Designed miniproteins, single chains, continued (5). Designs and how they scored, part 22

Each design is a single chain, and the fold is of that chain. pLDDT is the mean over its residues in the fold that is shown.

## One batch from the design tools (miniprotein)

Design m16738
Fold by ESMFold2-Fast:
Structure m16738 (fold): chain A 110 residues (1-110)
Amino acid sequence: DLEAVERAAAALKSKDPQVVADALRFLARALGSEDPRVRELAARALGDAVPLLKDKDPAIAKAVRDQLEAARPALERLLGDEDPAVRRAAGEALARIDLAFEELAEKEKQ
């Protein structure tokens, strides 16, 4: 459901960690949609959530980290998707997630 993906992406702007976590879980599930447009938008929205890993609310930052980590296997499967736009969106999302996790790991060592 395209409108549901758009609503979930908008919910990432919430200041409620539970709302953000629920939206990310919905977007991760949408990666398995039969509609390639839904898969593409869900992958892009997950990539767009990466800045929230540095959110001032540690509960939001943790929810985003947990949900993006859980979504990685589904995004990796989409690298072999039949639709080239879905493959590109998944690749871009994974690159952003992996870079941010590497940056966070270096910061946590200090």
Scores: mean pLDDT 86

Design m16739
Fold by ESMFold2-Fast:
Structure m16739 (fold): chain A 65 residues (1-65)
Amino acid sequence: SAAEQRAAFVAEAAKIAALLAQITDPALRQEVIDQINDAFITASDKGYAAGLAKLQELLAKLEAA
C-alpha cells in the first residue's frame, strides 16, 4: 500500500539521518544531504517506492564505506 511505502521511506530516511550525524567531513556531508534531497524529490515526482530505492542505494554506499 502507499502507506506502507511511505512508512518504509521514512524509516530508511531516519537510518541515513543517524549516519549523517556521524559524518564530520563537510564535503561528504553535503553529498549525502544532496542525495537525500534527490530521494525526496523523486518520492514527490514518482512515488515513495522510487524515492525508497534511491535511499536504499545511498544507505548501501554509506555502509560500504
Scores: mean pLDDT 86

Design m16740
Fold by ESMFold2-Fast:
Order: sequence, then structure tokens, then C-alpha cells
Structure m16740 (fold): chain A 74 residues (1-74)
Amino acid sequence: MSEEERKELVEKVNEIVDEEIEKGLKENWSKQELLDRVREKVEELAEEKGLSEEEKETFIIAAESDALARYDEL
């Protein structure tokens, strides 16, 4: 994966987290529901981009950690 592709992926992952948090707040999702939704979306993106299992897991962990931290502040 190129450096430019990694930057694009980080931006798309951040967008997924933002969108799922907004939906979770509107629908009063549990933290588990939010994490499940974020995982599914990030995994879909990773498979679309042909990421390795290791890279996919790294993005999933980062997205879940970000989503939880931001959701707890609300």
C-alpha cells in the first residue's frame, strides 16, 4: 500500500467513525452497537482496498478506540 493510499484510508476511516457516532447519538446505540457498526464499515473498506489482515486489524482497532473515546464524552 502506498503512503497516499494510507492517508486516504485514514481519512475514510475517520469519516466512518464520524458518521456512525452521529447515527448512534440519534438512535441511542449502546457502545457495543456502535463498535459493531464501525467494525463492519472499516472491514468493508479494508476488503475493498485489498488490505492485509494485519493492516485491516490496525485500522479497526484505531477506529474502535476513537469511536469509544468520543462516544464516552457525550
Scores: mean pLDDT 80

Design m16741
Fold by ESMFold2-Fast:
Structure m16741 (fold): chain A 55 residues (1-55)
Amino acid sequence: LSPETRARIEALRAQIVRLEAEWRRMVEEGAPEDELMRVVDEILALQRELQALED
């Protein structure tokens, strides 16, 4: 993989970790199901992008 692609993968992984931490905090704070699902959808989109880059 190119250095640019590796940097992108690392950035995506960091973004996913941050969103997962945010989602856990939202669950603990009793956020509405609709808001929780929105964050889940964002995580899934980033995971799909990450998988596409990990050839």
Scores: mean pLDDT 82

Design m16742
Fold by ESMFold2-Fast:
Structure m16742 (fold): chain A 60 residues (1-60)
Amino acid sequence: KEFEERKKLTPEQREEILAYLEKHLDLSPEQLAVVRAWIDAGYLTKEEALELAEELKKRS
């Protein structure tokens, strides 16, 4: 059960994370779209989404 929860975020958790990243990291719409796409595909946990967003911000 925990492994299943870790692999996929709920829609509410996805929106909360994206709002947090936009507010705190000032990500561009393009950067937010990349993070959203990876979360939606089930590739990222919450922690991985935060790391990806930080890398996108540092490089751009």
Scores: mean pLDDT 69

Design m16743
Fold by ESMFold2-Fast:
Structure m16743 (fold): chain A 108 residues (1-108)
Amino acid sequence: SPTVVRIEAAIAATISTEALNAVSSADVDEVLALLRAYLRDSTLSDDELDAIARGIAALDVQLRDEDATTREAALDTFLTDAGLVQYRNELLRAFESYSALKNPGDVF
């Protein structure tokens, strides 16, 4: 999918190898469940949703110590590079929900 290629390029451009290596298959599955709930009416394929889930999980690792404003701005940069701005509201909700699950003391 051209969308998967663009998402992978955005991941390579914006997310560190260290953050990507910190993401488990269970972490990806948690994000993927949220994406399937929020993007159920989208035309995104399973491969596209999986690539987005990996990106979001890794971005959460990378931004763990950042404030809500910085986290949202970094997500917006990733979504712009990935060509996913049309899904911004749904992807922000997924990112916030996932971040709350992984960091219950940090309010996004």
Scores: mean pLDDT 85

Design m16744
Fold by ESMFold2-Fast:
Structure m16744 (fold): chain A 88 residues (1-88)
Amino acid sequence: TREELTRKVAEMVGLVIRAIGALVDNDIDAAVEAVRRLTELAKTLSKDPEKVEEIGEKAVEAIRAGDMEAFNKALKELFNLVDESIAE
């Protein structure tokens, strides 16, 4: 349903906020866990779960490398892929 979709998207946004908060505190493990949870949730909303997994792994690599530009790019790609899958 549209309500279930809205709830899942809100949960994804909450996980992004958690990841950013962890990065501000330099808690790399907490940031990685939040991104992994975000990736698994995004897979349930996407028609291409393999591509979601690839983008999620790029986000994790960016976090571990301290590359905030690459991390932001990966998050944008992940949300765009979910939006495209929802819109059909």
Scores: mean pLDDT 83

Design m16745
Fold by ESMFold2-Fast:
Structure m16745 (fold): chain A 65 residues (1-65)
Amino acid sequence: SILDEIAELLKEKAGLSDEEARELAELFLRTGDSNRVGVRLVVEHGVSAEVAEEVAKEMEKIAKK
């Protein structure tokens, strides 16, 4: 599913746990707002801005398919 694909991306690229990745994947699919997820990666999860930006772009690509 798209949810599982985005959650796996978040785990792989941002180092999130299963629960954290699922929460942010659900947020993205509910809102369509990759920027909001990127901000939460930086502020709440200590992810670098560069990684958060790349993850946001990849999430948008997954959602387009």
Scores: mean pLDDT 85

Design m16746
Fold by ESMFold2-Fast:
Structure m16746 (fold): chain A 88 residues (1-88)
Amino acid sequence: MAELAAQDAANIRASLPGTKERLDKAIEEAEKTKTPEAIQRASNIDVAVGVLAAAARWVGDQETADELLKLFKEGSERIDKIIEEVKK
C-alpha cells in the first residue's frame, strides 16, 4: 500500500499543471462559444478536478488536494456565470 499511495500522490501532483490547462481551455471555449456542448465539456472536466482533489486528500497529499479543490471551486464559479449569461 505505501508504494501505491506514494505513486498515486506523485501522479496526481504531476497532473496538476495539465489539469489546470485542460480546465482553463475548456472554460475559455465555453465562454467564447456559449454552446451547450462546450459548457458540458467544461462542467465534466471541473467535476473530474473535484474527484482528483478527493483522491489527493485520500492518499494524504493535502497540499495538492487544496490546490485541486481551489481549481474546482473557481471553475464551478466561472461555469455557473456562463450558464447564467446563456439563460438570460
Scores: mean pLDDT 81

Design m16747
Fold by ESMFold2-Fast:
Structure m16747 (fold): chain A 77 residues (1-77)
Amino acid sequence: SDLEKEGEKFVEELKERARTLSPAEFDAFLAELQAQTDAVVAQLRAQGLDDLADKYRAQQQGLLEALKAIHQASQAS
């Protein structure tokens, strides 16, 4: 679907940012993504959607760790 393709493109754009940002810019970028994740989790919990909030946090934690690994690899090159 078009929505699935947009999601894949968005993830690739996040990975490209991880490769190209300076360490200071990357730290700010991760802090922003973490704050956005926390806001979404808080909203889901406020609606009683605790299981969905837990799944979302786990998925976003995996993405953040992947972005950190990509950034570290780019800095080592």
Scores: mean pLDDT 83

Design m16748
Fold by ESMFold2-Fast:
Structure m16748 (fold): chain A 68 residues (1-68)
Amino acid sequence: AQETADVIGEAATEARPLYDAGQYREALELLAKRIREHAPDVEVRLVEDADGTPVLEYRSRDGRPAGP
């Protein structure tokens, strides 16, 4: 939803210094926390990609994928 996308954008700005410092997991944890606070209907999980890069997965409350 647009609201979730806005939250991600704002949290990304807040997490920018962490990302620039190479603290990618911490930056994504901040994003996940913000999403949970503003979109409790969306399940957010921090996982690792094949390269070991932290990424976020989104699911709606009813088990459907939720977009940014």
Scores: mean pLDDT 67

Design m16749
Fold by ESMFold2-Fast:
Structure m16749 (fold): chain A 90 residues (1-90)
Amino acid sequence: AMSIEELKEKLIEITKKYTESENEEEQEKLLEKFSELVKEMIKNKVPLEELVEILHEVRLIVEEKASKEKMEKFKKVIDKEGTKANEFFL
């Protein structure tokens, strides 16, 4: 299994690729890969507090580097996955 640090690095890599992508199909695939990695982190029992911190860092990258439209789409995915994580640990 991947380490927490490796999963974090992969999430950041996907986030950067998403902000740089101009292809809508590629953007959708990157968002799906992001969701899959978040689910993998939950399966590997990453502490909720650490997952929330990682998602916050990802949000900051998107806000800094992405266009307004890309930012809003990605933020919806982050919020959805964050909500699922909170429900799992409640």
Scores: mean pLDDT 76

Design m16750
Fold by ESMFold2-Fast:
Structure m16750 (fold): chain A 75 residues (1-75)
Amino acid sequence: MDEIREGIRKAREELRELWESMSPELQEQALKELEEAGKRAIELVKEGTVDGAAEGMRELADGVDKYMQLLIESL
C-alpha cells in the first residue's frame, strides 16, 4: 500500500516536471495525441464488443506512448 502511494507520488512529480519543461507548442502536440487516441478508443468501445474494447485499450496505450515520446523529446 505505502509502496504504491510512493510510486504514484514520484511518477506524478516526474510528469509535472516534464510537463513544465515543455514549450507551449509541444504541450499542444501532446494533448492532441491524447485527444485523438481517446476519440479512437471511444469509437471502438462503442462497437459494444470485447474485441472492440481490447482494440480501444491498445489505441489508448499507443496514444500514451506517443505522448510520453513528445515529453522525452522536450528534454
Scores: mean pLDDT 69

Design m16751
Fold by ESMFold2-Fast:
Formats: sequence, structure tokens, C-alpha cells
Structure m16751 (fold): chain A 80 residues (1-80)
Amino acid sequence: SDAEALAAFYALLEEARRRLAAGADPEEVLEEFKAFAETLTPAQLREVRATLRRLLAAEEDPVFREFLEKAIAYLEELIA
């Protein structure tokens, strides 16, 4: 369901932020996000992409900013 997918997305996003702040491997965190993204429908992918784009516009942390940029690029590849 859309509600369950969005809840999982927000939980994953908060966990990604926490792990990156703690010095986790950025590529490992990104791979977990990619695996999650592959479970989403095209409509859910577009909604997640729109949310990530809004977050990127306001993000000041360089590590999380790079994660968001790479996550958006992967979503655009899946949506195309």
C-alpha cells in the first residue's frame, strides 16, 4: 500500500541520515536505499523522488546531500 511504502521510506531515510552521521559507509547505505527503491511502483517512485528533491533543496549536511543526489539519480534511472 502507498501508506506502508511511504512509512517504510521515511523510516529508511531517517536511518540513512543517522548511519551516515555515525560514519557508516556511504556506498552501503546507498545500496540499501536502492534495494528498497526496486520494491516500489512507478507512482511511489515519483512521489519518493519529489520528496528527495525537496529535501536536497534544504539540506546543509554535505554527506547526506551527496546521498540524496545519488539516490535521486538512481530513482530517475528506474523511472525512465
Scores: mean pLDDT 87

Design m16752
Fold by ESMFold2-Fast:
Structure m16752 (fold): chain A 77 residues (1-77)
Amino acid sequence: MLEELLARDEELMERARELIAKSSPEQAQELLAAIAAVAESYAPALEAAKTEEELLAIAERILREAERVVREFEAKL
């Protein structure tokens, strides 16, 4: 599970970098802000996590939402 999450995170980061390289400065800032907002929305849940299993579950949710954000951003380019 963890290895799959890390691989997905690396793929997401690579896609985000490609989109940033093809975007205007304003579009790049919009994407970065949207990704940051996903992480910020889960900060209370991360703070409340008591086990590695809970932490991994939250990480998967963050990754899934970040993947959606990147996908939606790409669609409107």
Scores: mean pLDDT 81

Design m16753
Fold by ESMFold2-Fast:
Structure m16753 (fold): chain A 84 residues (1-84)
Amino acid sequence: SMEAALEAIAQSLFAAAPQVIAELRARPDPRDQELARRLERLLAERSLEAANEMLSLLLERAVDRALEEEERRKREEELEELLR
């Protein structure tokens, strides 16, 4: 059933969450620290609603990380030009 499928996805996300939280907490970025705190609160709720919010936050952060990496590359290119 759809409900059983959603519960299975939620349980997989909950099982992975402790490792993801630990990895985020190891990063010095304040956004990663805030995300880790939010994920810890959602993990404690252990609900389908919490799982959906966790997934949304993780996807949003993945997009933000991709944009940050692009800006980092632009800064590296500018620095390379200055050091020539």
Scores: mean pLDDT 83

Design m16754
Fold by ESMFold2-Fast:
Structure m16754 (fold): chain A 64 residues (1-64)
Amino acid sequence: SFTVPLTDLLVQEARKQGWTDEQTVRLLSELLGVDGLRSAGDLLGLPGITERDLLRALEELRSL
């Protein structure tokens, strides 16, 4: 599974863009359609989150 490396890449890209961890969590919640995320690591516990969903989120962050 690429879920762990992709969540790390998402956090790194968001920090590079000057986003806070709170803003990053809000963006991930919006893009993935999930509530109650406290950190990017919470994605590891969510059923139905795919590698493709994480790649889309990463691409959105990179397009800013």
Scores: mean pLDDT 69

Design m16755
Fold by ESMFold2-Fast:
Structure m16755 (fold): chain A 96 residues (1-96)
Amino acid sequence: MKEELSEEERAELERLLEEARELYRRIKELAKKLEELGKKRLGASLYTAAGILLAAVEALAAGLSDPTQSPLEAARAEVEALRELVEEAEEEVKRL
C-alpha cells in the first residue's frame, strides 16, 4: 500500500506550515517587546523554542517524518505547541 499523503492531507499540512510561520512571526515580535521591557533572556528563550517548533513543521512538510507517526498529526502537535508559546509570551508581556 502506498503511504502517500492525499491531496487534502497535503493541503492541510501546507495550511499548518503557514500557521506555524505566522505564529513564529508573532513570537518574534513578542520576544522583541520582552527585550524592550527588560526581559531579554526570556524573549530569547521563547524565540529559540519557537524556531525549533517551526523547523519541525517545515521538516514534516518536506516529507521528513517518523514512519510510525502521521506527519499531519505531528504537525498539528507542533503548531499547538507554538500557539501555547504565543499565549505564554502574551501573558508575560501583560504581567509588566
Scores: mean pLDDT 79

Design m16756
Fold by ESMFold2-Fast:
Structure m16756 (fold): chain A 72 residues (1-72)
Amino acid sequence: SDQERLAAIQAKAAELAKKLQAELGLEPAVASRIALVGLREGLDEEQIFEVARLVKEEGLPIADAIARVRAA
C-alpha cells in the first residue's frame, strides 16, 4: 500500500539522515529533509549525498541541488 511504501521510505530516510549528519555535519532537521525528499524523488544514496554537499558547501536550496544532480 502507499502507506507501507511511505513508512519504508521514512525508515530509510532516517538512516540516511544519520549518515548525512555524521559525514557532513548537517543539522538533524536539514539532513532529514534532504534524505526524505531525495528518496521520494527517486535518488540513490550517492546522489542524496551530492545533494547534501551542494546544500552545505554551495548554499543551494534543496530543490535546486536535486535538479543539478539529476542534470549530471
Scores: mean pLDDT 85

Design m16757
Fold by ESMFold2-Fast:
Structure m16757 (fold): chain A 93 residues (1-93)
Amino acid sequence: SEFGKKLKEGIKKANDVKKYLEEATKRLQELIDQASGDPEVKAELEKLLKEAEDNYNKAIGYYTSGDFEKADEYLKKADELVQKAEELARQSL
């Protein structure tokens, strides 16, 4: 059934987002470590990591509840925050 397919897909997508969160956390932790000599850059990277984690967790919640449109929006926001952290590191470190 369509309902059964959506439930299974939502669980799979939520698990995929959990992996993205783990990967993003590792990448941003590496950048934070590189910024150990620059407290301002470090603080901005830590803020971006926290905001990305919050958005990935919202995406996980919406995928498990079946609200794929909101889940996709929060996933996109989380990915954009990770990209901003990488750009900040490239410009500042």
Scores: mean pLDDT 86

Design m16758
Fold by ESMFold2-Fast:
Structure m16758 (fold): chain A 106 residues (1-106)
Amino acid sequence: MEEKLEELLAHLEKNFNPEVFAALVLEARRLLAENGEEPAETREEALEAVKTILENEEAAIAGDPEAQKKVALAVAKLIVYAAKKLGYSDEEIEELAARFEKLKAE
């Protein structure tokens, strides 16, 4: 589980454009807020999110809507956690996401 979290963080840092990543972070925060869920703030909470994905992935692939929702919320928690671990502030995320929206409009 811990190795999967480290691989995810390394992948996001190396392969995602910062503006695109920031837009995903804002969308993840929105999804969590709409469902009354909180982002992962500690490593233990992030590992619980990974565990939730692993425990529900088979049922989600089989088309269980409850399992799909649990996986989506757990992924959202990990995306917000990754942003904090990569050193992004809330202000930086909002600024980068605004740049992405402007690029989409042009």
Scores: mean pLDDT 77

Design m16759
Fold by ESMFold2-Fast:
Structure m16759 (fold): chain A 65 residues (1-65)
Amino acid sequence: MSREELDLEVELALAVINAEIAKKSGDYETALKYYRKALEIAERLGRTDVAEQFRKEIEELEKKM
């Protein structure tokens, strides 16, 4: 991977970790923020399957708000 791709992979992992922690604690607003960030990064990396998963998580969280 290029340095740019590696940095994006790390940012993606951190965004997912923060989103999952927020979701588990019921902080849906913070979880949405991090899932949206994760979706943007996944799309930039061309990870279609992962991006689709985050899009579904965002939709489910929005239903709870």
Scores: mean pLDDT 83

Design m16760
Fold by ESMFold2-Fast:
Structure m16760 (fold): chain A 77 residues (1-77)
Amino acid sequence: GLEEDLARFRELYAQHKERIMAIAKELGIPEEDQLTYIVSAYLWGLSPFGPDGLTRYSLTLVKEYLPASKRWAELLE
């Protein structure tokens, strides 16, 4: 369930936080959005905690699709 996925996320995030945040910064993801992008990638079934190439790929997909979804949600009624 979601609660189990988030518990596992917390364990992986603690282990990989510095590395993944550095990659998010290199990709131009704003600091205030970095955690949202990382957890979104994880919940979407991507591999943000994998090798750097998979981290970059995962965060790039979230960067492309998440901001559009947020923007449209805010603009709808």
Scores: mean pLDDT 76

Design m16761
Fold by ESMFold2-Fast:
Structure m16761 (fold): chain A 80 residues (1-80)
Amino acid sequence: SKDEVLAEISKKLKEKIEELKALKKTADEEGKKILDDAIIFLEKFEKELKESNWSAEKLRESYETVLYLIDEVMEIVKKQ
């Protein structure tokens, strides 16, 4: 169901935000700014998904796209 998909996405987004917060502790000053922006973006994204009229499939697709981009940002920060 859509509610089950939203619950799972919400859980995974919260876990990703905690990973970003952990990475921020060891990042350089530029990396910290990038990670702060990513955290703010994910918190807003979670709220927007909960308020959306999107199908379960669209919610999943949107989440996967955002997760891919955030993981790429994390890898860039880790190399600094």
Scores: mean pLDDT 86

Design m16762
Fold by ESMFold2-Fast:
Structure m16762 (fold): chain A 66 residues (1-66)
Amino acid sequence: SALETAQDVVKFLRRLVEEGRISLDQAIAALEVLRTQYLSEGQDEAAALLDSAIEELRRRKRELEE
């Protein structure tokens, strides 16, 4: 399902950030692309999950930049 895919992608990207393999900006950008796709398809629940994950990553970025 779109919701399960969204959960898996968020988990995968968070892991890549934790391992230093991608930046927070790269993870946010990837999730924004997926969110836009799901909104265009009417996958509102999956898009809402991605919105929450994007906002959390943006808060983490602000914390790290101080």
Scores: mean pLDDT 86

Design m16763
Fold by ESMFold2-Fast:
Structure m16763 (fold): chain A 89 residues (1-89)
Amino acid sequence: MSEEELQREILASFIRMAIALLRRYAPESPEREAALEELEEAIEHLEAGDLDAAIEELREAAEHLASVDPEGARLAETLAKDIERLKKE
């Protein structure tokens, strides 16, 4: 496993944890469901090595979360920035 593959697996694990916490603690809403869908797509793209698509999905998730879970939105933006760093290193 390359260092880059390991880093992508770690980030995917954190996104899976965010999905689990959001399902458990956030109230059910169209914005929550849209955010969950975007987060699941982000994992799929991240595992496929499509970092640009993963970043876009995380930012879309953050937009949906902004009205429901502002801290979750901040986390999604932070994860998008971490993936952006992987593209450069």
Scores: mean pLDDT 81

Design m16764
Fold by ESMFold2-Fast:
Structure m16764 (fold): chain A 106 residues (1-106)
Amino acid sequence: SHMEALEKEKKAIEIGNKGGRVGQRLDEARRTLEEAKELYEKGDPSLREQVRETFERVKREADEIEKELEDILKNAPEDMKGQVENGLKAARELKEEAERLIEETK
């Protein structure tokens, strides 16, 4: 049926759009972590609290991204699952790095 094919295509586009938005947020969170990490490596004690707060913010964002990607994965077409799984791996790695940096800044 023409209508069934159109509805399936619409759902695939919606899932792709959600994945794209989450991917942009993941890229932004990674950039934020790298910038805060560079500030931390400069060793300015006056920035330590700000840097730690930024690491905690990135950890929260990565946790939210992971949850959203897990929901996307449950509904993703087979041909998109690999890309979503790669995004999940990246979000988990970002979260683990942020957690490690939070411990280092205590």
Scores: mean pLDDT 82

Design m16765
Fold by ESMFold2-Fast:
Structure m16765 (fold): chain A 80 residues (1-80)
Amino acid sequence: SDAAAARDALVAGAAKAGIDPEAVQAAADVAEQGLKFNADPKNKKYQEELFEAIERYAKINKMSEETLKKAKEEVKKYQE
């Protein structure tokens, strides 16, 4: 599914780019929390846990605030 494909893409991209192991762990955490959220999109606790994982990943990888906001907006679309 989309979550598994995103996880595999993140892992492959990280390995190819030679990024820090902490960043790889943060990416794996986002994938894991994403799978939990996808299984129960109406569960606000899982959404909060996913947002926290995304924020940690963004901070470690020095992502822009715009990219972070876009990622959170995409997650919110799955709440129905």
Scores: mean pLDDT 73

Design m16766
Fold by ESMFold2-Fast:
Structure m16766 (fold): chain A 80 residues (1-80)
Amino acid sequence: MDAALAQVDALFDQYRAGRISVDQFIDRVLALLATLSLAEQERVVAHVVERVEADPRMSEEERARIAQALVERLEAAARA
């Protein structure tokens, strides 16, 4: 888990620095989640949501887009 959380933190930092778009951030996080177990995916999604909610500079639209994509991925993984 430490490696996956560190990778997600690095992706979030790149997104916040403007190095990648919100769509690229979502795509890369979803690609990472595809390599993880359901329990690991739940932990990574919770971590990303906490970081998104804690960032006062992030718009409600950005938060909603990220949260929706990650929740839909967890729902799909839970049904598989």
Scores: mean pLDDT 82

Design m16767
Fold by ESMFold2-Fast:
Structure m16767 (fold): chain A 90 residues (1-90)
Amino acid sequence: SLEELRRQLEQQRFQQRAQSLADEIVDRLRTDGLEKTKEWMIKKAPEISLDELLMARDYLKATLDPKTYAEVDKVISAAMRERILQIAKA
């Protein structure tokens, strides 16, 4: 059905966005370090859904070694905290 095709395309685009976000977090951690990446992510948090943050987290947890993931988790956790606070105040 057209509804099923629409949902499939939306899911594919959502997965691509989450993966792009995940890749950018890793690249920024490599180039800018933890604190600057956290600051960038907190500023970007209002533009990102909680579901997208969760999907990016799950993707990185599956693909990265535990030590690298621990640094990434600090960035995503900071963004999730900021996003939850914004939703709670709305």
Scores: mean pLDDT 83

Design m16768
Fold by ESMFold2-Fast:
Structure m16768 (fold): chain A 69 residues (1-69)
Amino acid sequence: VEEELERIREAERRVVRAIIEGDVAAAKQAAQELIKAANRLLEQDVSEEQREFAERAIAGAKKALEQLA
């Protein structure tokens, strides 16, 4: 759980950094990695707060992918 939460945070940092640097390919890859990490967290026995965090992260990553298309 803690490892998956850290992976989500790291993926979010990579998305932001890639967008700032104009690296669309890296931003798309990081957003996809974020979605995978969040889905992996949702497969575990997690708290409601952690579930909401993961769902919000997935929504944000999907929006980023749409804007980068």
Scores: mean pLDDT 79

Design m16769
Fold by ESMFold2-Fast:
Structure m16769 (fold): chain A 66 residues (1-66)
Amino acid sequence: SMKEALAEAYAQRLRDRLRTLPSLTDEQIAAMTEAVRRGALTALELGVGDPEDMVRVAYRAALAGS
């Protein structure tokens, strides 16, 4: 579906950014990517929240934990 494809696109953008951080494990990258994919899909289905902000917040959290 279009909403699933959009949620995946948001998750992939986060994954690409997280992969530039040498301190993150593949497991951490996968977990954060999956959390954003699920959150973005829920936001798109309910019409509540901003998937773009979810990506931004997740990336900033990863940087703060480094």
Scores: mean pLDDT 86

Design m16770
Fold by ESMFold2-Fast:
Structure m16770 (fold): chain A 68 residues (1-68)
Amino acid sequence: MLSEEQKRRLAALAVAMARHEARIARSPEEFRANMEAIKAMLREELGDSPVALETIAEIDRIEAEWLA
């Protein structure tokens, strides 16, 4: 089980990775695949924790803004 500090660090890293993907993605298909992979990793590591849900919601917002 991850500590609260480890969960927060993983969440921050996932958001940073999502923002990086938003800068480098060359197609909507590539972007969606990479964003889903990041969210899948968060679900696997953090489950249904509040940190996971908040972080996935932020990543979903980044994805929606890029696809608009």
Scores: mean pLDDT 83

Design m16771
Fold by ESMFold2-Fast:
Structure m16771 (fold): chain A 85 residues (1-85)
Amino acid sequence: MTEVKVTITAKDQEELRKILEEAGPAVSEVAQKKPGVVRAGPQSLSETTVDVIFEGTEEEAKEVGEVLAKKAKEAGAEEVKVEVL
């Protein structure tokens, strides 16, 4: 099992909420097609930063994590980091 961590940083707390709300449906859709992937979080690190961890096979966990990262960037995230643990 591989863990993929997505760290999302927004300009402020309101933008972070907006980003998570906009990204949620796309992540849920891809996760339904990848039933072996388990999500932990979002876990708040600060008012403007959260971690989301996806656990599964390396290929599937990366795919779900990259969908979140892409949608977060499209929704206006200041910084998005994807790490394979």
Scores: mean pLDDT 83

Design m16772
Fold by ESMFold2-Fast:
Structure m16772 (fold): chain A 93 residues (1-93)
Amino acid sequence: SSMEETRLLIAASILVFGKIYGLPEEELLELAKLVIEGKMTEEEALERLKELLKKHLTDEELRAISERLRDRTEEELLEEVEKAKKKLLELEK
């Protein structure tokens, strides 16, 4: 169960940060499901996320969004992650 909780946290984080960077929800959900199902490691998921960022964003767009992300509180990000975890659990049932 602790490994399942870790996978859920990673998957939820991918959805939250991917949406902040404006990445396609379909590709983010596919990646999240692979992580939850244990078919993809955290390291593999991070590499896939990097490739999606390179595919969809210019270096200038990535920098601008990253600068705006610094203005968000850790509390706000954690709340969005908790919401994403609940959404992913509903999709598994």
Scores: mean pLDDT 80

